# Designs tried in a protein design run: designed miniproteins, single chains, continued (2). Part 99

Each design is a single chain, and the fold is of that chain. pLDDT is the mean over its residues in the fold that is shown.

## One batch from the design tools (miniprotein)

Design m7441
Fold by ESMFold2-Fast:
Structure m7441 (fold): chain A 81 residues (1-81)
Amino acid sequence: MKVEVIFILPDGSKEKKEFETAEELAEYIEKLLKEKLGYTPSEEQRKKLLEIAKGALELARSLGVPAVIDLVELKEKLESL
């Protein structure tokens, strides 16, 4: 089942896209972090990102609502170790 994900970009604008799997969502987030923030996650941070993606999709499916991901907040969370 596809989940709508709303990305909050660094300029405050919003982008919507649908994802079936946590792997697809994590790859897309990694792309946005690189393109919008010039940030490339480490191997350990990519593992954390996949866990975040899984949790976001599971919660959205359980509640029947879109997932919301703020790229700036996510970058800070990944950098927190």
Scores: mean pLDDT 84

Design m7442
Fold by ESMFold2-Fast:
Structure m7442 (fold): chain A 100 residues (1-100)
Amino acid sequence: MKKKVKVGSSIPEANKEYKPTPELRELLKEAGVKEDVMTGAELFQAVLDYLGKKGLFDPEDPRVADLRGTKLGEVFGADRIDLSDFEKLLEMLKKATEEV
């Protein structure tokens, strides 16, 4: 889908509830997440917390994370995340979650 979305904007997808797959849930628990069901915005924040805890942010651009060789990269099927593209990140999260 092509639409203009911004990090921190009122995004309809951010208010939908998602249940992480077992693989993503285990990774999010390492970041201290205990919830079995989260909104898209809460999932986005949980992924940010995980990336920060593991030190995966690009030192040149903190909006980019390198996932190569990580379990999160395996879960998303991606080597890199651009965190400024919230819609793209939600599409990757949908591969590792079930909409409730």
Scores: mean pLDDT 71

Design m7443
Fold by ESMFold2-Fast:
Structure m7443 (fold): chain A 79 residues (1-79)
Amino acid sequence: DQLEKLQKKLDELKEEALKAGNTDLANSIELAKDYAVKLASLGKYEQAEKLAEYQVEVSKALYQGNGEKAQQIVKEYFS
């Protein structure tokens, strides 16, 4: 399942953020996971997958210190 794969990737990114001492990023990842689960429970699977995909991509960019990439991702999902 695509959503399950994305949830696992978010768990990995959260663990990396915690190891790096980035508690704010870890908390953001957890919040996005919770919202994706709620969307899926309402039958909004496509929206749940898109939210999880967004959080994976933005978290990777932020973890790498690539602010330009993070801005591009935000524009792609919210423009």
Scores: mean pLDDT 79

Design m7444
Fold by ESMFold2-Fast:
Structure m7444 (fold): chain A 107 residues (1-107)
Amino acid sequence: MKPLSVEEKARLLAEYIEEVFKDDPVVREAASWVIDLLYQEALAGNEKARKLLDELADAVRQKKSPEEIVKLMIKAAETLIELNKDNPLVVFRANLALHILKKYLEK
């Protein structure tokens, strides 16, 4: 697969989230928050964030199931907690997103 820019990957993921989760605003908000912060971390040069953004964009382009893509978003949320452990508001928001995404997989 040809490589996309970081901005193109973020745009692809934002469009995917809006379309796939349009009828579930709670999941849509959680997924959008995770992707937005992951994009900011990738722009800042974090290699783990870049790799996860790559894996998520590739999963969307390969038409993986929403369940498989949400599993990657869960991994991204866990990574964002590790990267932002000194920021209690970010850790709180990431844990909230993690709970919402895990509940989606229980449907």
Scores: mean pLDDT 86

Design m7445
Fold by ESMFold2-Fast:
Structure m7445 (fold): chain A 100 residues (1-100)
Amino acid sequence: MELILEAIRAVREALRLKVEAEADAEQREAAAKMEEEIEEELKRHLEFVEKNRDDPAVQAELAELAAQVAAAWPALEATLRRYAAENPALAAPLEEIIAA
């Protein structure tokens, strides 16, 4: 789970840097706001999981999600490698996520 959240953050950061390189100041400000909102949303979901970790129904859903993530990982890895190739400045953090 943590690996997938970090991968999402890495992809979001790659998109942010691309926008920042090509966009004016107003567009960069809008991108920064979106980044903050996504981060707060992820934090809220993690807090919900932690609060309900002792609930057998929630644990069963987490186990199912973990299996789905494992099955989808090769496709996500291919996407992250493509992003690293297109965004050399982010190659190191993206490769770190892939290696984990």
Scores: mean pLDDT 62

Design m7446
Fold by ESMFold2-Fast:
Structure m7446 (fold): chain A 62 residues (1-62)
Amino acid sequence: MDPGNALAAAALALGAKLSPEQAKALGEHFDRGDAEGARETLLAAGLDEERANKALEIAGVL
């Protein structure tokens, strides 16, 4: 559920290349409160560490 996921939307705005599966995984990590799992998914989607942390801040995970 990529367009409804605030974390996925923030990641896409920062230049991430999210597959539907990665966007779903981000939503699952977000629902669990797993900031590390979400960060790893963002890094796998092509964000660097700074942009991954920014996406987490925008989504309210950090």
Scores: mean pLDDT 73

Design m7447
Fold by ESMFold2-Fast:
Structure m7447 (fold): chain A 74 residues (1-74)
Amino acid sequence: MEKQLEAEVYLALAEIYLAIVKISLERGTVDPEEAKRMLDKAIELAQKSVELDPTLKADADRVIKEAEELRKKI
């Protein structure tokens, strides 16, 4: 149970970082260096979630792909 809860928290945090960058880009308020740091953190957290709970792989892969695509635009 503990590892599953930790995995869910890591994935949720990854999605929050991704959402913050998406919203900032849409509003034109993005700091490129801050955005890159947040995207790197989202990728790291998504990877950790899969290490703890492999059933989250599909959701984590989606977050990683979106983060990588946004990183290319910064």
Scores: mean pLDDT 84

Design m7448
Fold by ESMFold2-Fast:
Structure m7448 (fold): chain A 73 residues (1-73)
Amino acid sequence: GMTEEQLVAELKAALDANDEERALKILRELGKLPNPSQQTIDLLREIAVKYPKTVVGLEAASILADLKARENA
């Protein structure tokens, strides 16, 4: 499978290409990580802020909310 670093690079490439379907697939894979890096968390925040009314931005926000809930459990 892809490493976290490869997933981050592919997500950036998908966003640059405006490939929503690919970006969503990669976001869902990043959301499955039990302990994502600070770089991944920062990227998810950037996406949620930059694309707040898009499916991609909403998915990023959802993943961030889930990660925060897991840290406070």
Scores: mean pLDDT 84

Design m7449
Fold by ESMFold2-Fast:
Structure m7449 (fold): chain A 69 residues (1-69)
Amino acid sequence: MPVTQRRIAETAGVSVATVSRFLRGEELVGPEGGEAAARIVEALRALGATREQLAALPGTDPRVVDAIF
C-alpha cells in the first residue's frame, strides 16, 4: 500500500496533524517535538517509504525529503 500521512502517524505513534506539520517543514518545538520528528523518520524507514512516495504526499516540503533520504 502507498505511504499515507495516517499510516506514518499510526506507525510513529503521533497524530496525523504532527506528521503534516513535519512534512511541511514546520518546526516541532521543544523536547517532545524532537522525539516526534525522530519517531516519524523511524516510521518512514520501517514502512520502507521511498523518496518519491514521501514527495507525493500533499504539502511535503522538498527540503524534508532531502533531509531524510
Scores: mean pLDDT 74

Design m7450
Fold by ESMFold2-Fast:
Structure m7450 (fold): chain A 61 residues (1-61)
Amino acid sequence: MSPREQVEQLLEQALAALRAGDAESAARYTTQALNLALEAGDDALAEEVVQRVSAAANELA
């Protein structure tokens, strides 16, 4: 599984947790996705993770 595939899977879990009202699980999955993107040297992917989580949080606010 590529780093991008792993990040997308973690991001999907983070967004699902956020929609379920589980902020703690959402934060954990987001942190794991961000760390994976940074370890892969993909700063653009790390930025995408932050932007997508922020957009989802703003829609649910």
Scores: mean pLDDT 82

Design m7451
Fold by ESMFold2-Fast:
Structure m7451 (fold): chain A 69 residues (1-69)
Amino acid sequence: MKPLTDEQRRAVLEIMLDALEKLSPEEAVEIGREVTRRLQELIDTQGKSLDEAIEEARKFAKERIEKLK
């Protein structure tokens, strides 16, 4: 339903780029993978809207970056 893959991909890329500026490349890639899995879980398993899922994924990424830096 609706090709929202590009929007999800863009959100993940933006988060990963922000992490890359603050962390090592390996840590930034790992955060990108974790955020991708989290977005899929929030939408597919928990039935959250795209906007809600992206907001929660961004908060999750922020917390991860703060703990790793």
Scores: mean pLDDT 75

Design m7452
Fold by ESMFold2-Fast:
Structure m7452 (fold): chain A 67 residues (1-67)
Amino acid sequence: DLVELAKKGLKDSAEATIEAIKADPEKAKEYAEKFEKDARETSKLLPEIKEVADKLAEEVRKEAEKV
């Protein structure tokens, strides 16, 4: 199922982005903005993942705001 694979890929990408934010806090905003853009573009291609994409983008943004 392409939708389930896309959701998993997006979750894995969010986790990697959060780790990158923790490793390089000076670029936290840049990493969060890149993830949000990528998540938005992916949800345009697969509307079924929009809810998961929005939730993950919010989680990444909140982690970026902590540093």
Scores: mean pLDDT 85

Design m7453
Fold by ESMFold2-Fast:
Structure m7453 (fold): chain A 86 residues (1-86)
Amino acid sequence: MEEAKKKIENREELLKEGKSIAQIIMEGKGEPATTPAALRRMAADAGVALPEEVVERLAELLEKWLYTDDHDGIAVEIQRLMDEAR
């Protein structure tokens, strides 16, 4: 029963973190980072090694962010993807 509560709480934390990441990427500094190439460049500048699968998936989610009102759902998926890349 604790598992179900932790899963819901983890989703809320992922939502907060995912929104922050998406907001930084989408508002940030001159170019929309919705392409895999742009995301690889940003990851390299930050010194972060992301697998190609993660970069492509993240680009897909950020593209969807631009064209949907379900920002909460996308933010959760972004943070989940970033956690899997650890």
Scores: mean pLDDT 60

Design m7454
Fold by ESMFold2-Fast:
Structure m7454 (fold): chain A 87 residues (1-87)
Amino acid sequence: MEEEERRKEELEEERKRFDEEMARLTELALEADRLGRKDLIMEAASGGVMAIGASAAATTGDVEGLKEFIERLREAAARLEAAIAAA
């Protein structure tokens, strides 16, 4: 019971991190669109695939899987941000 409560807290915290990373990716995708750079929009689309995986992990209560998808989403956002800065 205490272990289940701790697991629920971890899952809720990771879901908040996922929402934050999704917001960041969305802002970067809008900036790429504003720059007219279709190549950068493709990088944003890759992040969207990670979002689907994260949602599935959250639904099944897979905290470790959710953390992995959040990390990949952060990496995709970081690559997009760096590409925009270099453009």
Scores: mean pLDDT 75

Design m7455
Fold by ESMFold2-Fast:
Structure m7455 (fold): chain A 64 residues (1-64)
Amino acid sequence: AAAEEAARRAGELGQRYADLVAKFKPDIEKVIPPETEEDWVKFSEALAEAVRAAMEKGELPEIP
């Protein structure tokens, strides 16, 4: 059924993201946790930049 395939695909994506988190964990831990709204914006932008760079390198699977 379509639901079975969707569940399997979601599981595969979850595993791939877990592996990517493990790879990026040291880099994420280098950043200071956000304390203010401005820090949250900066943190979010830095995270988005890192994800985009990884996608350009082919390190991340294409997001659905």
Scores: mean pLDDT 61

Design m7456
Fold by ESMFold2-Fast:
Structure m7456 (fold): chain A 79 residues (1-79)
Amino acid sequence: MREEIEKVVEEFNKKVTPPLSDALKERIIELALKFYDPEKSPEEAVRKAMTLLRFEVLAGHLEGLSDEEKIEILRYGGL
């Protein structure tokens, strides 16, 4: 479960420039674990997590993120 989500995040990280910070990767993993459904793919859980993080950044709801982390979330694009 967690290892599957971590693998999806690392595969996604290879496609983005600059690479995601370790702190942001951990936030994505934690959130994806809340959405993980064994009947669905871990990719779906990560996709939902990143969509919610992007929404929360745009709405100004995420506290404790650096400006760099916010820019990274906005840059990941549509999944």
Scores: mean pLDDT 68

Design m7457
Fold by ESMFold2-Fast:
Structure m7457 (fold): chain A 76 residues (1-76)
Amino acid sequence: AAEAQLQAALDAFREETLAKAKALAEKVGKKIAMGEGMVEFGRRLAALLAQLDPSKAAEVEEAIKKLEAKIEELKK
């Protein structure tokens, strides 16, 4: 019972975090300077998640790397 409830909460958190990361990536792509700040924030968030769930931290880090690549494209 408790295990299933915890798993559901973790799954919900994962989906919400990924959705917010995608929304931030779209906004950041429009403004490079603000985007660099968001990347810094995302890296710190990933570092915090690494202590709680390394698997989720890896997903957030991958999303941030894609965001960084997009910012670099916009700088060109």
Scores: mean pLDDT 68

Design m7458
Fold by ESMFold2-Fast:
Structure m7458 (fold): chain A 78 residues (1-78)
Amino acid sequence: SMQEEYDTNVAVGERYFALGEELRETDPEKALEYYKQAITAYRHALQLKPDDERVRANLARAGALLKELDPASRLAPA
């Protein structure tokens, strides 16, 4: 069902986000990969329920952490 697909993507997103947080200081390259996977899962969940403010907040947080750890985004001209 759409609800089961939503719940699965939220759980996957939360799991990868937690793994990213765990490794942020010790293995930032692996943390970056986990944040990317969390973002993918959260984006899928939002396609199913666009108005979920908690998932949107988690997506925004993962995106900010991804930008912090991505050297390319830090070297972009602004």
Scores: mean pLDDT 81

Design m7459
Fold by ESMFold2-Fast:
Structure m7459 (fold): chain A 65 residues (1-65)
Amino acid sequence: MNDEEVEKLTETLLRNADYMIEHSGWSREEALEQAKFAVRFAVDQGLITEEQARRMIERLEKHLG
């Protein structure tokens, strides 16, 4: 994925986390763990780099932590 696609994925993960917290009763910690799982899965599938994943996780932790 290019950086524009990574940014769009990050925004989607943040939006999904907010949705699950608001509408499904998830804790911030549960939403963060699911978002991190999705990022790890994208690395495992070769869709993003380890550096892109690290930056995404830092943004997720800042938003949800």
Scores: mean pLDDT 85

Design m7460
Fold by ESMFold2-Fast:
Structure m7460 (fold): chain A 89 residues (1-89)
Amino acid sequence: LARYVIEGDLEGVREWVESVERPDEEEVLEALEDAVFLGHEEIARYLVEYLRRLGFDEARVREALENARRAAEGLFDERTVELAEELLA
């Protein structure tokens, strides 16, 4: 999963999610944080929807997004901050 996210490969992310029998929710949360931090908007949105579909804890999803937002603020990356804020809304 992480490789596809780092490379910005949305199709690779989709194929991984569809092929994995039992995805690790923590791995997907880490991938979401990376997608937001790297500015891969479509992948970030896809992973948020995927985690919500799994019935994952919304508080943990929000925590991952908040972590990415704070990291981006420290780097003055306004676009990534905006993406994280949009996904938190």
Scores: mean pLDDT 74

Design m7461
Fold by ESMFold2-Fast:
Structure m7461 (fold): chain A 95 residues (1-95)
Amino acid sequence: MEKAKKLAEEAVEKIRAAAEAGDLEEAYRIAAEAARKAKELSKEDAVYALEEIAKAAGEMGYSELAEILTKGAARAAVDNEEGMEETAEELEKLR
């Protein structure tokens, strides 16, 4: 849906800006906020948003960030709300 696309687009743009600034802490913070917002979406929309952000993070060389987001998308796919919450906390804890 439009909300999922907007969330992914906005998060990707912010993460790119953080990457250009060398601000890994900000990139993880943005990803954590996106994961929390994705939790409020439908299962299908949450999966879409998290996979798009993970793909972009991987393309930027943030492999660990991409792995955590991919894990979050897998948790969303099986309707694991607790796991999605853990995904956001893991991102916040790393930076």
Scores: mean pLDDT 80

Design m7462
Fold by ESMFold2-Fast:
Structure m7462 (fold): chain A 75 residues (1-75)
Amino acid sequence: SSIVERLSKAVEKLSEAGRKLAQLSDEKREELMPLFMEAVEHIKAARKALAEGDYETALQHIDKALEIIKKMEES
């Protein structure tokens, strides 16, 4: 449940980042899109790892996605 809660929170933050990204200028959106896509891939990897029972790998990908989202917020 704790890992599922952490993943759910990361998905919510990713959704918020995507909504904010859509409201930016074309230039700023193009700059941040690679970071957004990298965070999306980490969330996909976390879901796959969780489904396979690899909790350590799932947590690593969740933490990496959150780190990337934070970088986007600081940009």
Scores: mean pLDDT 87

Design m7463
Fold by ESMFold2-Fast:
Structure m7463 (fold): chain A 67 residues (1-67)
Amino acid sequence: MTREEIIEELKAKFPEIPEELLEQMVEKVLAAFDGDTVVAKKMAEKELEELLKSLKEGKTPLFKLDK
């Protein structure tokens, strides 16, 4: 699975989130997991679901990916 394929799937799942944020999240998780696209996709989806939920609740979520 490619970086671009992950972004496309996440954009379809999270259309309310700007593509730029999706790209940033994918880059961060790929860097954190040494390019493991399967793990990166799962982590990106979880982070984006949390972000979207917080945004819908009127909160400004601050998140950071760790190693």
Scores: mean pLDDT 71

Design m7464
Fold by ESMFold2-Fast:
Structure m7464 (fold): chain A 110 residues (1-110)
Amino acid sequence: MEKMKELLEKLKEKIEQLRKAIENGDLDEAYKLIDEISEIATELEKLAMEDPSLSREIRRAITLLGASAGMLRIQAYVSKDSPDEVQKKLLLKGAENLEKILEELEKLLK
């Protein structure tokens, strides 16, 4: 649980940095942060697989988080040739989705 909380805290910081990068139009930083977020989400899934005591609800939230991070990474890659405003809208929606899943996961872990 301690390692999972540490990774969730890291993930929250990276998602906040992502939102700021998108709002500032720093797409290069946004793409870098999306890669980092995906790596942290993958590490969370590995920890969840190793802990059989986790509730079904927590496992579902972690799986949704990983899937959402992966989809955002794919969407970011395929949209890179789109106008900046189109990219910003897509990435911001992805960040908002990750924030919602993370909030629900944090509630389940309290």
Scores: mean pLDDT 84

Design m7465
Fold by ESMFold2-Fast:
Structure m7465 (fold): chain A 110 residues (1-110)
Amino acid sequence: SKEKKVEEAFKLLKEFEELVNKAYEAHKEGNWEEAQKLMEEAKKLVERIKQIMKEAFPEKAEEIDEIADRILELLDKMADKSASNEEVAEAVEEINELTIKLYEIALEGL
């Protein structure tokens, strides 16, 4: 049902935020292997969130695609070993703003 998909989307969005925060902390500590592992897990969650949210909100499929694809680009930027701490911090901030937009779409389904 739509309600179950919305509930699953909220759970995955929360897990995604936790993974991004852990990846950012690992990056700041210079633990590149852990940061990359967490970012790969975050990418898989984004793909799953994208799929579930498009099924729950087909009328917003294009908006969801745009937001999710931008998050994936930012995760790739965070995974780039040549990225500065400032560039990674900026990517995390934009990911947080985009994640809020996905929460707002999910809330419209309540």
Scores: mean pLDDT 88

Design m7466
Fold by ESMFold2-Fast:
Structure m7466 (fold): chain A 75 residues (1-75)
Amino acid sequence: SLDELKEEAEELWREYVALLSQLPDAERRALAAELRERVQKIAEEAGGDEKVLTEKVVELLREAVARARARLAAQ
């Protein structure tokens, strides 16, 4: 459901922020810039459909969390 997707997005966002807080400032800025660009692209592709937008945001956040974890492992 849309409510379940929103809950998952909130949990993933909290995990992403927690991971970013452990990275150096330069790495945080780079990952934040990458996420911003991808959010803009997803918003354009969703065409105003809230469910489609939320599904794509959940997928994006899963990828963002994985990238942040990889950067921490490389430190």
Scores: mean pLDDT 84

Design m7467
Fold by ESMFold2-Fast:
Structure m7467 (fold): chain A 80 residues (1-80)
Amino acid sequence: PRPVRVTAPSSAAAGATITVTWEADEPPTRVIVSDSDGNVVFEADVSQDSIDVTLPSTPGRYGVLVQTATSSGAVTVDVY
């Protein structure tokens, strides 16, 4: 299957809520947001094509990973 195509803002304010959307050939299963040290700061099981994520109050680079049963996709969001 094709990699998951994840769309999110490239930057956001600390504590802001962002909308993450994706395009996948398979149903999505999970969204994970991690800080630059690899600590999971947000995790949700999903069955839809979008989710709202409230970002931590700590500035930094965060990874947004969207998983399906056999594929995944990721983007980064710079929080300031």
Scores: mean pLDDT 82

Design m7468
Fold by ESMFold2-Fast:
Structure m7468 (fold): chain A 70 residues (1-70)
Amino acid sequence: SSMEESRRASRQAGVAISAIGAYVDALLLEKKGTAPEVRKRFLEAAKEAAKDVEKGRELLEEGLAELKRL
């Protein structure tokens, strides 16, 4: 239902915001000239965070499309 999709989109938006924060933190640590091993680890975390952001965006688009049908 559109109501359930909107609730799901809101939950995923929260996950996406958290993932963006982790991504930004990883980029800031990269700029501080961390050791190569640490840098690789943070880049991997940033890539996973980016996947969550994309998933959250897709769910928001689905929810908005359902609302437009009303």
Scores: mean pLDDT 60

Design m7469
Fold by ESMFold2-Fast:
Structure m7469 (fold): chain A 70 residues (1-70)
Amino acid sequence: SIEELIEELREAAREARRAGDDRMAAQLEFVAERMEEALRNNASPELLQALAELGRQVLAEARAALEALR
């Protein structure tokens, strides 16, 4: 769900911050906030789907980068 994706983005942001990547953490938090705002404002299903696709892409890229630092 989109709510689960928002939570995963915020968890990844916390991990990025712990790793010292404040830039990545800020990007993940920004995407999560945009998604929550869209939900609050009753955005169209099309916009919510597009934001969810973007969120999944950003999350996957962040997770790959964080794994490479381990």
Scores: mean pLDDT 84

Design m7470
Fold by ESMFold2-Fast:
Structure m7470 (fold): chain A 82 residues (1-82)
Amino acid sequence: DYLERFAKLLTRLQKLIDENAPPEEIAKVLREIASLPFLWARDVALKLAEKYNHPVLQELADELRKEIDELKKRRNEILSKL
């Protein structure tokens, strides 16, 4: 169940934040969230990464933004053909 997987990842993320885990560990969990096959999951991961003022998480945010933009362009192209 993708929803259950997402909820468990959010719980893990919250625990890492509460424990002041290194940004690299936070980025790993955000990448796992972004790997779920839903555009909204990538959007959530992007928004969370953008809140952190750290180069590792800003790099992840830039990558996620490009992926989201590409997916939206592809959807818009398909819609324009209908």
Scores: mean pLDDT 82

Design m7471
Fold by ESMFold2-Fast:
Structure m7471 (fold): chain A 58 residues (1-58)
Amino acid sequence: SLEDLQAQIRKVREQINQLNDQYLDPSASEEEKQKVTQQLQELNRQYAELQRQLDALR
């Protein structure tokens, strides 16, 4: 359970890092940047929720 939450948090953080790299790519179109921004907002929400769950177990 704890290990599973930590694994999920790590996975979400990796996805956030990859999307941030895509957002910073100067060749990315405005449409692509908009999609990345929406995905980042959702992943950051999920990250905060998982962190909250992890903190509640400590």
Scores: mean pLDDT 84

Design m7472
Fold by ESMFold2-Fast:
Structure m7472 (fold): chain A 98 residues (1-98)
Amino acid sequence: SERERALAELLLEQAREELRYLEENEEVSREDLLRALGVVGAAGVFLRRLGHPEAEEIERLVEEARRLILEKAPNEKIVEVLRRGLEVTIRALEELLE
């Protein structure tokens, strides 16, 4: 649908911006990590609703990132999980759009 395409395009733009931010910045705050987590989480819910095969993996990465944040794991470890989540999210949304 047109609405689903528009939302996918918005989520793709947001996911690309968050991945770029994590790649370009050596120091990231808790707020930056939660923002990236929010984008991956929103995309996971959207893709699951559409029955996309990557939705389960995205949701698993979201749960792993949330657990690491709650356990106060080192930022570097949380960033690595979020970067993987964003990369999977970007590929899934690009596939959905073309």
Scores: mean pLDDT 90

Design m7473
Fold by ESMFold2-Fast:
Structure m7473 (fold): chain A 87 residues (1-87)
Amino acid sequence: MEKVLQEQLEKLEEALKALEEGTEEGVLEALTKASEAGITEASAWLLEIAVYRALGDEEGAKEVLERAKETLPEVIEKKKKEIEEKL
């Protein structure tokens, strides 16, 4: 269990670093890492972005990316705190 929690913390730290780049690619990398760490909101945002892109709605995809960029840091910090409390 502790090893799984450590791996989740590593992915959350990688996600925060990706967000610091401030790019769309950085936000996508952060969402992928956060999703792998068990953040359901990140998985939902990735799916929403994929749907907008499949429909050719680049503006819709960009709006989801901006919303995720604003909200994801708080979600990651909350998840990180929950994991750290169990270690």
Scores: mean pLDDT 82

Design m7474
Fold by ESMFold2-Fast:
Structure m7474 (fold): chain A 86 residues (1-86)
Amino acid sequence: LTEKLEEALREAGAEEVRVRQNPDGTYSVGAIFRDVTPEEAREKVREAVRRAGMEVLRLETHSFTDPATGTPLVLVSAVVRPRPPP
C-alpha cells in the first residue's frame, strides 16, 4: 500500500514524496510540487490518493520558495486511509 501510494504521487508530478504508515491504519503523506498552484497540488494529491484506493482524511498546503532555484514550491501534507470495502 505505501509503495502504491508513493508511485501514484510521483506519477501525479510530485518532485519529492514521503509516506509513513501510522499504527492506527492511516498514512501520513508529504508531497512537494513544482510549477503548480496550491489548488492544483491539492487536486493532484486527491487524484493520486484515489488511484491508490485510499481516501483523504486531512489535507493542508504550504507554499515556499526553493532556495537553490528561486522556484515556487508547494508542500502538500495529508492523512489518508484505505477505502472501506464495498
Scores: mean pLDDT 79

Design m7475
Fold by ESMFold2-Fast:
Structure m7475 (fold): chain A 87 residues (1-87)
Amino acid sequence: ENKIEKAKEYYKLGQKYYEEGNYDKAITEYKKSIKIYKEALKTDKSYWEDLLLTYLNLAEVYRKKGDLKKAKEVEEEARKELLEILK
């Protein structure tokens, strides 16, 4: 419960830093959000959409930095995570 509020907070901080052009801080905050959602999914699968959206926003930050390879790696990680949850 309290962990999910922190995941949402980190997600919002990631969006804020992204809008400010601080891509490195945006990446850090999105990664913190992802870590919490991945843990939460072990007991509650309802957070899968929140995890997916956070991965997609992380990939967008990497694209803005011109790191298309890292963006694709993040999207591939999201795909694998979703497949693992559905097993």
Scores: mean pLDDT 86

Design m7476
Fold by ESMFold2-Fast:
Structure m7476 (fold): chain A 59 residues (1-59)
Amino acid sequence: AIELAKELGLNELLAKHVIRRSERDGVPLMEEMERLRAAGVSGEFDEKAEELIREYLEK
């Protein structure tokens, strides 16, 4: 899962949070990861990535 997230260009910390949320809420992991990649949440963890992660977790 983390390796797949890196292949999709997602930040590793974001991938970890998405995995945990998927396990808790039954959200399709691959679908969420692809959506976040398409939204530009990728590369190194920074302020923009933190904002997107917070928005994702607040859903």
Scores: mean pLDDT 58

